# Designs tried in a protein design run: designed miniproteins, single chains, continued (3). Part 84

Each design is a single chain, and the fold is of that chain. pLDDT is the mean over its residues in the fold that is shown.

## One batch from the design tools (miniprotein)

Design m10902
Fold by ESMFold2-Fast:
Structure m10902 (fold): chain A 91 residues (1-91)
Amino acid sequence: MTYTKSVEAPSRFGPLTVVGSATAKGKKITEFDLHAEGLEFSSSSQETTVENGVTTVKGVGRLPEQLQDGTFTMTVTVEGDVEVDLTLSLK
């Protein structure tokens, strides 16, 4: 199943929307996407951890500092149920 979450915050260039999505198949995360709408940015880091039957994927992105100083993080946890947590931090 695919899970999508979005968060919107005011920024110096207007409203900023960050969208995260993850696809889970059984106890595995098979697809992971994290991006800011209306902005081009490159390089997000992903880390996958499996401990005691729980799979966690954490993605981190950063906004261009010329436009807005900020970071966004999505954490997806699969333990029978899928839980998605998306945060946006602006300066």
Scores: mean pLDDT 71

Design m10903
Fold by ESMFold2-Fast:
Structure m10903 (fold): chain A 95 residues (1-95)
Amino acid sequence: SPLLSEEFLNQLVRPNELLRELLESVGETREVLTLGEVYDAVLEYIVRENLVDPENSSIAKVSDSLLGELFGVDEFDLSDVVGIYQRILEHSTLV
């Protein structure tokens, strides 16, 4: 996204309990991370849990997953990078 600056991606956040549970599942135990680091961990979770739709690689099917519970959706578009960051921010406190 042309709106994602280095300053935005380097912004420090403290994830809430449910987002932290997801982060811990991919080995991330820090209390404070950059937005870019949280985004990378969410993508690693999607790959690890095999949540990418085999018929459409732009879609993550997250129903019955921790990520689906966190985001409150059954699926989302992986190309909607801004939407993913907005969902991360809804479950984080800015530091």
Scores: mean pLDDT 86

Design m10904
Fold by ESMFold2-Fast:
Structure m10904 (fold): chain A 58 residues (1-58)
Amino acid sequence: PSQFLAPPGFDITTSDGNTFSAGQTFSVEETDVLTIINKDTGESVTLTGSDLSPFKVS
């Protein structure tokens, strides 16, 4: 698992039902399915943990 920082203006929900808001750190595996919700528009996208590798925090 890698740690990531939730970006400003978005909520991230994991398949386990955990939700992370802007500025919170969270851990996911590369195969985990995530739903990212834009809080301003209400738009959502589904990604995998591997799609978040550019946003990994140390």
Scores: mean pLDDT 73

Design m10905
Fold by ESMFold2-Fast:
Structure m10905 (fold): chain A 84 residues (1-84)
Amino acid sequence: SLAERLAEEARRAGEEAAEAALEIARDPSKRAEAEARAREAEERVRALMEEAKAAGLSDEELQRIHEAAVEPVVRAAAEIEALE
């Protein structure tokens, strides 16, 4: 379904943002490039959410797409804490 495809794309964008956060935590010299990549991922998620709203997806489907993007970032935050 459209909702499943958008959720999958959102998850990939979230994974890109998560990878950027981990990269910054391991090597601060890579901050500028990693932050640019994270920003692009955030913009992609925003575009996917707007596409989902325009397509008339339900609040439950919108929540699923948003959660797919957020889940990798939450996992990365926990991994960063574990590195300390």
Scores: mean pLDDT 84

Design m10906
Fold by ESMFold2-Fast:
Structure m10906 (fold): chain A 63 residues (1-63)
Amino acid sequence: GDPRKELLREIGETLRRIGDGVQLYLTGQRLIAQGRANNDQALIDQGQALIAQGMAIGGLKPV
C-alpha cells in the first residue's frame, strides 16, 4: 500500500464524477437553449432536470 497511489485513485474517481456531472450540466444547458429557441417548455423542463442531476452526480448538491 502506497498512500500516494490511494490518493491518486481517489482523485481520479472524483475527477470522473465531476466530468460526468459537467457533461449532464452542459447537455441540460443545451436543451434549455434549444427549448427557448423553439418555444418548447418540455425541452426547457428536461434541460433543468439534467442540470439538477449533473450537479448531484458531480457532488454539487443544491441545498
Scores: mean pLDDT 77

Design m10907
Fold by ESMFold2-Fast:
Structure m10907 (fold): chain A 85 residues (1-85)
Amino acid sequence: AAEKVLALRKEAQELIDQAKKAIKEGDYKKAKELATKAKELYLKMADVLGSNVVRLPVSVGEWIKDINDGLAEADKLLAEAEAKL
């Protein structure tokens, strides 16, 4: 379970970075696609954590924060890309 959450987190963060680069390059369609995929991965992380919530270690609080921060960032990137389309 933990290894899946870490893999999803890394992939989602890479997609956020790629979406930011796409916005800077003026590729708003690509930025929207990348931010949408990142949001889906953060939601998958939340589902995996939710399935194990009763026995999660204290350090999982940081992963929940990372998910919330990542979803907020993805939503900002989506809004910015859509405003430029």
Scores: mean pLDDT 76

Design m10908
Fold by ESMFold2-Fast:
Structure m10908 (fold): chain A 100 residues (1-100)
Amino acid sequence: SELEELQEKIKSLIPEGIYESAEYVIEELKELDPSNPFVQGVIYFYKGIIYAKEGKLEEALKYFEKSKELLETVEESEDKELLIKLSEKLIELIKEYLEK
């Protein structure tokens, strides 16, 4: 299906293992510091992945957008830059799918 093709494209853009382990990563991050904007931004990114895996694309889009917005407010880092760029690619891909 077209949804399955989109899910495969999303998986291919995400670093190996992250797509499969998204729920596990969120649980570990919640134990660190959920009030930290960087940690919250990362949690939103992984929530986007989980919703995309479930085929809940509108929810996935909202979480990737929230992740990007929050990460843009934190101090510069390589991880921040990579997550923002990846979120932008995922947002574009999902929007293109939803607009057809």
Scores: mean pLDDT 81

Design m10909
Fold by ESMFold2-Fast:
Structure m10909 (fold): chain A 105 residues (1-105)
Amino acid sequence: QIVLPKDERDRLLDEIRSRLSGLSDSDLATLISLLYGLSISTARKILKNMSDKQLQSLIGGMAQEILSLSAEELEELARKLRERGKYKLAELLEWQARRHREAAR
């Protein structure tokens, strides 16, 4: 978690949202499962039944959750994702952990 000025926080949220929007449905389902404690099957069903507006709202919520995590928590999630073979998603969270460390300096 980071205590940031509003404009820095808003920039970081937009960066997270942009990166999440580039993920596959499979990667999004895995991330939802890890962030919200849902099964992969449940996360996939949610995604398949979402409108574009609902998906944008979910991406916004996930960006807020990711922003609330410490760099150490993001690195631990990335490690778990690598163990699941989700290398692109792990790299996204590792990049975000670096952003959080930079913002805390």
Scores: mean pLDDT 79

Design m10910
Fold by ESMFold2-Fast:
Structure m10910 (fold): chain A 100 residues (1-100)
Amino acid sequence: MGVFGSVVSLVLKKNKREKEMTPEDVEELRKKAEELEEELKKQGLEKLSDEEKAKAVVRLAKELGFPLTEEELELLKIPETPLTKQFYEKLKEFAKELEK
């Protein structure tokens, strides 16, 4: 499953507290996720491993108040590098944009 698809799912769960979203709204969010993926490719952030990308998503889930599984907690033990920090900051900005 795509990292950005996971971020969209987290934002949708958070927004469910305020309003129901239509299927059209969900598709629009997925398009924004694809645009962010293209931006990350231009910056070379795509070179991160799947585990490092998953860590960023899990960290965002924790920040949004979601409970984590034992497997997700293990991902948080992966050391933070300048590149993984930059990737996390991009996901965090994306999540904020989706809340507008």
Scores: mean pLDDT 68

Design m10911
Fold by ESMFold2-Fast:
Structure m10911 (fold): chain A 84 residues (1-84)
Amino acid sequence: SPEQERFIANLDTALAVAKASKSKEVILYMVEELLRMFESLGLEELAEVLRETLKKLKEAKSLDEMIEIFEEAVKRMKEILEKQ
């Protein structure tokens, strides 16, 4: 659907910004903003993925590991959005 395509584009944009920034603060900000968006829209399954992602990010040992965690989260969220 156009709504699903828009969410997928938002996920890709957030990940691209995070990767380009190479900043822990920007990575966390992008994930927190996506979480706020999905919570406000009542998309609880997507919100739960992002809450788990934030927990994993707090345990990450490097910026590269944080990006890998965010990339995996984006893949999982795309799978959720594509299943109907």
Scores: mean pLDDT 86

Design m10912
Fold by ESMFold2-Fast:
Structure m10912 (fold): chain A 75 residues (1-75)
Amino acid sequence: MREDVELLVETMAKLAKINNVKMLVVVSTEEKELAEELTKKYAKEFGLKEYEIITADTAEEKREAMAKIHEHIEK
């Protein structure tokens, strides 16, 4: 749902701003276009210079993407 993608993107933008790290967003391939639009909007709003959108459709791909986000936040 759009609302779920928007909540995810906004949350990722806030976390990136607080931790001074690159904004990472994980979405399904179907939601990629919407996620790109929302990521650009929130990155600009929070003054973030770097962002990356990762597409993950399988449970394994989602786990790998979340592990990557966790590693970036922990630094």
Scores: mean pLDDT 76

Design m10913
Fold by ESMFold2-Fast:
Structure m10913 (fold): chain A 75 residues (1-75)
Amino acid sequence: MKVDFSTLSEEETVEFLLTIPGLSEEHREKLEALKLTGTELAAFGEAQFAALLRELDVPEELWEAAYAHLLSLTA
């Protein structure tokens, strides 16, 4: 199902990010602290998203799957 990132609140953006492979409830507090809006997340390219995953200590072997999941929902 496609997601319009421009309509996501900070809270909804966190919930969306938690559906991505490699991210879990353990990351919620850190994601909330980033105060990312859907608009900001929609501006992320592969490099910016990889930088976010690195900051969250997500294993590099999951980054491709995580980004593919993000793209599959946004088209």
Scores: mean pLDDT 75

Design m10914
Fold by ESMFold2-Fast:
Structure m10914 (fold): chain A 55 residues (1-55)
Amino acid sequence: KLEVLKLPDGTYLVYGAEEILSAENVLKKSGTSALLKPGGTVVAKTENGVETVTV
């Protein structure tokens, strides 16, 4: 399951992925997590299949 944590600086940490497939409005990403700007989107593979999060 994808989890989202809003940081005090107004950015969003998305984590809990098996694999990040794509991301938009990204400040930083790894294979399994992404740091997004407001309005950012992540598409990721998780244990529940493919999930999308928009922040």
Scores: mean pLDDT 84

Design m10915
Fold by ESMFold2-Fast:
Structure m10915 (fold): chain A 76 residues (1-76)
Amino acid sequence: SAELEAAARALGVPVEEAEALAAAFADVPLSQLRQLGLKVLAKVPNPSPLAVELLTRSTDKRLVAVAILALGRQAR
């Protein structure tokens, strides 16, 4: 997906890692993956606005996975 590739490039996340995370949550509701992302976001003092937008508004698990991975790199 062009949107997935663009978001992954913008946030410096490998597409393969986002797809792997989304696949690990394939049988789990999007809301549970989003809850995981919100827990990660809570640890980030200056989160990327793009990552927050993808995490809170996207309906694509792969885009939410990109956001989670990007926020995870900032959660230190």
Scores: mean pLDDT 84

Design m10916
Fold by ESMFold2-Fast:
Structure m10916 (fold): chain A 88 residues (1-88)
Amino acid sequence: AKDSFLALLSRASLELLRELAALPHSIDDSVPIYKLLPYLSEARRLSAVISAAQAEEALATQVVDLTDQIPREILSGLALLLRELGIV
């Protein structure tokens, strides 16, 4: 159950990576933010599926862990980029 759920999310994140990579980026060349977009997108998708599935607390913790692994400077840049793209 849990392992199958994570496998499904991995496939979904790969598809989302492809879609996000195709979007225009207004990114400073000093930071490869486009490589981190799927990281944040995985957390968002996991959060949505958790809400739908009433998942265990451990799965909710994984969403937090994914976002926490992104450096604060990069996370701020991602937040700004997502806002410019109209995703948030």
Scores: mean pLDDT 46

Design m10917
Fold by ESMFold2-Fast:
Structure m10917 (fold): chain A 89 residues (1-89)
Amino acid sequence: SRGERIKEIFLELLADFPELVEAIRATDPRELEAIAAMAAAIADEKNWAAGAEFLYRALLRLKEPVELSPELLARLQRALARAAALLRE
């Protein structure tokens, strides 16, 4: 499924971040597809950094905005961009 493909992409690109790996593994593929779609919509409406920050919070179930390291932000933006491309297919 599309959600399973998004899950594999996220596990590949975010492998260096154990907390995200655990969260992604625990997330249902359908829920992960919905989270990725919302994050991509935020990226389109605002910017990719905002979409990536939302993706991080949604995966970890955080309510409040967070400041991400530049490395983590860049990796999340790359992961989101690949997921967004899949969602448009």
Scores: mean pLDDT 88

Design m10918
Fold by ESMFold2-Fast:
Structure m10918 (fold): chain A 93 residues (1-93)
Amino acid sequence: MLTVTANAPEVDASGKVRVTQTVSASEDEDLVVVAVQDGNTGKYVKVVSAARLEAGQTRTFTATLEGLKPGDTVTFVAVTASGREVRASLTVK
């Protein structure tokens, strides 16, 4: 099982947003995609196309998006090799 812990993303002085998510696994999990969806455009920014987490491991994934403002939504997406999808929606601050 995956647990996703989110930090509220903030717009920096250049208009970029760093979306950082911490993913922990209680069992061995193979991720086949990790991406962040822009809630305004619906476009996905792919972070990785493969990652393995062993039971008890924690990994941090970061994507950088542009054109967002406070109050906009981004969605973190992780898909496992077993076909499970985990989503976490975050509001830009």
Scores: mean pLDDT 77

Design m10919
Fold by ESMFold2-Fast:
Structure m10919 (fold): chain A 72 residues (1-72)
Amino acid sequence: MEELKKKVLEVLYEENPKGLTADQIAEKLGVSRYEVLKALRELEKEGLIISKPQGNTTVYYLTEKGLEEVKK
């Protein structure tokens, strides 16, 4: 879980400032969409990412706090 959360932040950092969907993150990391969604919920709760509805999908973005966390 901890390692997956870090990898999710790293993928979002590589694409920053562009957001990614849960499906795009899952494909990039080679993990299930379900595992990515669990990590994304925890990261959003911690304030490291934000979610925005875009049409029929949800796109996730790094916050300033998330950018600082990736650099550690």
Scores: mean pLDDT 82

Design m10920
Fold by ESMFold2-Fast:
Structure m10920 (fold): chain A 77 residues (1-77)
Amino acid sequence: ALAAAREAGAALAREAAAHPDRTQVLRLGPDAGEAELGAALEGIVEEARRLGVGLDITVRGGPPGVRSETTVEVRVA
């Protein structure tokens, strides 16, 4: 569900803020599409604004020829 993806993004941002020396990673399964990725990114951005922290966000795609897997990496900027 998109709500679950958004909450996962918010939780990722909270963990990154709590551990500024570490990169936090969220793995989206192969069934997750652009809508789920968008919801997770929205959760990260809104939580970052609430906490007043700057974050670096990196999105990585999966290998070619297989169902696409996406990872989202977040760390304090």
Scores: mean pLDDT 78

Design m10921
Fold by ESMFold2-Fast:
Structure m10921 (fold): chain A 90 residues (1-90)
Amino acid sequence: SVEEALKILEEFYEKNKDKLPEESLKVIEEFIEWIRKNPNISIEEFIEKAKEMIEKVYEKLKEAGYSNEEIKEVVKELVEMVNKMLEALK
């Protein structure tokens, strides 16, 4: 369900609130808001937007001076979270 997918995303946000730069958190907030405004999203649209979100977070982490290793770790966690959201959307 969209509600379960949002819960997964919101829990990721809360866990990373003190770990990620504000600009990266804003990208995640925009993704949360997009899902809320589009409750009838297709799986294909969700995947496209999730990839866009991950790419933007990558860029913001790079701009904030995170190391390549730190960025790869965050991206891995984002991909895992998105996969859990996909399972919830069914």
Scores: mean pLDDT 86

Design m10922
Fold by ESMFold2-Fast:
Structure m10922 (fold): chain A 62 residues (1-62)
Amino acid sequence: MSVEEKAALIARVARHMGFELTPEMERRIRAVAETLPDWSADEIVALTYDRELLEALLASVP
């Protein structure tokens, strides 16, 4: 997946889990997408569809 595709997928998961997509959150999602390997959509969903893990990932960037 491209960085754009990964960011869009993570944003979709975050919205589904009730995260507010502010401009700051969108920047953090993009930064996470840039740090992740070229994983499949299923691998990214598995990682990010855990609220605590997604919160930790978003807090770790930049």
Scores: mean pLDDT 77

Design m10923
Fold by ESMFold2-Fast:
Structure m10923 (fold): chain A 60 residues (1-60)
Amino acid sequence: SAAEMLRNIARAAAEGGGAAARAGAHQLKDSGLLTPEQAERIREAGRDPEAGAREAERLA
């Protein structure tokens, strides 16, 4: 499920921009599915949708 959530964050970043990616990363961190470091990387990458998609694929 974490892999699917990461792919959804990447898609949200591409479609909804960095705000959507930030919200998704925050939710995953709070759920304990990602380490704080991984959540920070997704938030950072979410500001660039292409980078966000690549990061999500790598973590999946």
Scores: mean pLDDT 63

Design m10924
Fold by ESMFold2-Fast:
Structure m10924 (fold): chain A 82 residues (1-82)
Amino acid sequence: EIEKLVEERRKELEEKKVTFSELEDTRIDAAILTAQLLRIIGDLLEEGKEIEGKEFMEMVKAGLSYEEMKKAARERAKPVEW
C-alpha cells in the first residue's frame, strides 16, 4: 500500500518538524519557511525519499533560497525505509 507508507512517512516527518518550532534565528519568515519545507518533504515522499530534520536546519542556517533548498534536499535525501 503506497498510500499507507506515504502517510506513515509523512507523519514521521511532520513529528520531526515539530522540533523546528524552535527555529528562531533564521531571516526567513517562519510561516513561509514551514510552508516551503512541507512542500519539499511532500515532493520527496512522492519520490520515495526522506530527509533528516538536522539536514533541513543546516540548509536554513546556510541561507539557501527555496530553489536551492529543493535541489539540496533532493541530493541529501535518502530512500524511505519501510
Scores: mean pLDDT 64

Design m10925
Fold by ESMFold2-Fast:
Structure m10925 (fold): chain A 78 residues (1-78)
Amino acid sequence: EEEERLRKEFLEKLGRVLDLIRRLYVGSTDPAVQEQILALLQKYDPQLEEAGRNKDFKKAIEILEELEKELLELEKKM
């Protein structure tokens, strides 16, 4: 049940982060912003894949929180 709760939290967080990425990427007409979003995805995707492979949902949530933080800082600079 604890693992199920963490998995649910991870999926909810993932959904929010993906929606944020979509909003920033599609909403921006600036290629530099789109390039920065892609660079963030390239940086965090391997880390998320490793956490998923290890079934470490706590680590995956932490990684998503850091990605979300960087995306929100990028939004503030737009």
Scores: mean pLDDT 81

Design m10926
Fold by ESMFold2-Fast:
Structure m10926 (fold): chain A 79 residues (1-79)
Amino acid sequence: PSPELLEAETLLALGEIFYALGKMSKDKDEQIEAYKKAIELYEEAIRVASKLSTPEAQRIREDAEAGLKEAKENLEKLK
């Protein structure tokens, strides 16, 4: 795969990891920081994947957009 595709896949995976940390944490401040980091990573994954026109890049965009929506919704519930 292209370096950009690998970058987008890695950013998506990191976003999912921080989203999971936000879900698992019992500390509100830790949950907020984890969701903020997940949001940043999902936004970067979308940005990188949007430079590509492959089906793999489209899947990464869709997955990152779904994760971004969920992370934002969970972050708003904590405020």
Scores: mean pLDDT 87

Design m10927
Fold by ESMFold2-Fast:
Structure m10927 (fold): chain A 92 residues (1-92)
Amino acid sequence: SVVEKLLNGEVVVVEIPSSEAQRSSLLDDLAKGLKGKDVTFIYKKGTISQTDIDRLKQAGIKVIPVNSDEEGEKLLEELKKEKKPALLFKTY
């Protein structure tokens, strides 16, 4: 699971689910599974709602907006070098 990989200190790329139900389920799993953990969530501006952002922040997740998937991938690479768990929520 994505949560298990992040808890193991890995970096992961996740394609944004096309259905709101699948997206909501994934974000619920992340918020519950990663609560109080030092995890970074990277997303392209405009791809998730403010409600989603607020929910992740309430769980203690660091939420970072990027202007492009390329910017997100570069940040993910830097966090991987630092051995910091991070997720890139990609539009592809």
Scores: mean pLDDT 82

Design m10928
Fold by ESMFold2-Fast:
Structure m10928 (fold): chain A 90 residues (1-90)
Amino acid sequence: MEPVLSEEEVRELVRRMFEGLLATHPATQALLAKDVANSTEEERERVLKEFEELKEKLSVEEREVVERLIELGMLSLAEEMLKKVKEEEK
């Protein structure tokens, strides 16, 4: 069975990640402000490309979260998640 996350489960997962980012990354508020004010189609396309390159290394749950962040226009947060995956491969 393909694991399908409900809307509520995705929101819960995003909320938990956000709590972690707020505790660990003091720049989180700046990233959110950037996403709201300056997200462009070019940035969205770039993040989607990085997601496609890394999605085989992501769990199903992580893929759902990144897709949802991109859909919500939280491009900087999606990019930070993808960076973490890249860093673990070094």
Scores: mean pLDDT 63

Design m10929
Fold by ESMFold2-Fast:
Structure m10929 (fold): chain A 92 residues (1-92)
Amino acid sequence: DEALARRLREEARSLSLEELLELAEEALELMREKGAPESAIEEFEKKIKEWKEIIEKGGEKKEEALEELEEIAMVLLAHRRARAEEAAEAAA
């Protein structure tokens, strides 16, 4: 749904850098919970460390890092929404 995709993108763009990094760490925990291969988990941990370093130092790669973090945030925000709907159904 195009309308949902636009809302998730706007929501991700409204998040602070700290909140975007928290969502990336939440994605890492979700990968562990789903039993992703250790190599995939290690690569994602490395990428999170790289994003933190790029953002702290600034420079030309900062905008690219922010765009990558926003994309991850959109996925996690959609997942949180789905879980909230499931919790609401379970509570009813």
Scores: mean pLDDT 77

Design m10930
Fold by ESMFold2-Fast:
Structure m10930 (fold): chain A 66 residues (1-66)
Amino acid sequence: KELEEELKKRMDQYIKEANDSVAEAKKLADQGKYAEGFTKASQKVAEIDKELEKDIKEYNEKKRKL
């Protein structure tokens, strides 16, 4: 549970970063780069989410093998 809590904190941090990226994308939209900003923000969020899920899965598999 302690490791799960630590992973959750990291996830929360990444989510905050993703939200910040969305805000930056809005700035780009104001400059006429709407599509590019949106694409970059979306891609970053998906990548972070995948990485975290992989880490959690690996940890659970190791625990179960015990």
Scores: mean pLDDT 73

Design m10931
Fold by ESMFold2-Fast:
Structure m10931 (fold): chain A 76 residues (1-76)
Amino acid sequence: MGEELYKKYFEGMVGKNGEGNPSMTPPVPALRGVDAELLEAVLADPQRVMPGTPIPALPLSPEERRAIAEYMSTLK
């Protein structure tokens, strides 16, 4: 679930392996291997954690946010 949701909503903005996207304005930092709790906070309120980020706040369930965060925390 987390991998599929990441590919659907975030891969285009954050990269296939969570390496970030330096070509966006402002650039998206690498989010791979980050703590899952912090990633859940980013997914719940991107503007609060990273002001000005192009990452949207999506109407995800708590379970979906956790699944994505856990998946992203395993990326290298």
Scores: mean pLDDT 73

Design m10932
Fold by ESMFold2-Fast:
Structure m10932 (fold): chain A 94 residues (1-94)
Amino acid sequence: SVPAGEEDVVRKLLEYFGAEITDENIEKLIKLLREAYRAARAGDMEKAIEYWAKAVELLPKEAIEEIIEQVRKYEDDPETKRLLELLEEILKKK
């Protein structure tokens, strides 16, 4: 398949969650998602989860709450449980 424009996908994601759609936020989100993917491919799930949590932190409070509720469906997975802990700490600081 044609490579999906990462900028277009990320822009739509930010728009869906009601985040501020700026070139800076798009670049930050792409960078964090790429680092998460690289860490996961290297088997460093702890680093992958940290980068993913930082990416979610760019979203407004309401979007983070929605993501937490969706992710809770997979809470039996240790990596998912760690992600939830990080997301809840981020939400608490917002």
Scores: mean pLDDT 72

Design m10933
Fold by ESMFold2-Fast:
Structure m10933 (fold): chain A 70 residues (1-70)
Amino acid sequence: SLDEEIDRLLAEIRELAKRLSPDRRETVLQLVDLLRELRAAARTEEERREVLSLLRGVLEGVREEVRREE
């Protein structure tokens, strides 16, 4: 489901953030918390899809940052 995919992406981003520098990790985790609040405020399927799209973008950004630092 859409909700399960959102939960999976949130968890994956949080795990990948552990591989970042402490400052970047804290920033990413704060962003994850904001996206969790945005998901909780989402009232329509369209708004939930927007959250999913944002999470996918964040995941790709974090993956690229981890790769660049390694």
Scores: mean pLDDT 85

Design m10934
Fold by ESMFold2-Fast:
Structure m10934 (fold): chain A 81 residues (1-81)
Amino acid sequence: LSKEEILERMVEGLKDYFVKSLGVPEEEAEKVKEEILELLKNGDYEGAVELLRDFLEKYAPEDPRLVELITRLFEHELKEL
């Protein structure tokens, strides 16, 4: 798989999680997925991680441990590219 294909699969996984597990409206989840993917394609990994964290805090403010876990897993996956 190309790096771009891996990034696309990662953000599709995030969107799936947002819609199915956090109850995010599909339209809003698609928008944030596109924003994260654009940052990743531009090499702004820090910006992508911060945007993900902010979005998770908005939809799961009562679970900071979940936000930290998902954010760290995402960051770790990016580091292995």
Scores: mean pLDDT 82

Design m10935
Fold by ESMFold2-Fast:
Structure m10935 (fold): chain A 78 residues (1-78)
Amino acid sequence: SEGEAKVEAALAKARALAEEGKASGNKKAELAAGVAEGLVAIARGVARAAGESDEVAAELAEKALEEGEAAFREILAE
């Protein structure tokens, strides 16, 4: 489904962000990227456990990624 494809895309982006965090040499940024990856996975799991649609799972995963990436970029700018 479109929602499933969006969730997989968000997870792929979150994994890429976590790899970027590890490569950054900044331990705080690495932790923030790891938290973002975890939040995307949790958002997906929570939506599915609640019996919500794949569309809701995608919205929650995308929001978690957006907020996590913003925090990661802010830390790198310090």
Scores: mean pLDDT 80

Design m10936
Fold by ESMFold2-Fast:
Structure m10936 (fold): chain A 94 residues (1-94)
Amino acid sequence: SKEDYIKEIENRIKNLESSIESLKKTVPKSEEEQKLIDEMIEINEKTLKELKEILAQVKASTDEKEIEKLYKEARRILNESMEKLNEIVKKMKE
């Protein structure tokens, strides 16, 4: 339902905001790690902005098919963000 999609997107927005706050409080072990943390913050802030835009569109829409399409787009954005973040995390561990 529209309300379930809104709740899911809102929960993911809250999680992203918490992740950004945590990253900003992280003390880097090196200048290289700081650069990677900055890249993670940039990715999360971009994802947060895009999810907030989709959330506004979902709230404004009365078309069930449009709402489902917007929710699938939100999931696509989140999956792409996660893939980019995982690549950065691999660089930190190696």
Scores: mean pLDDT 89

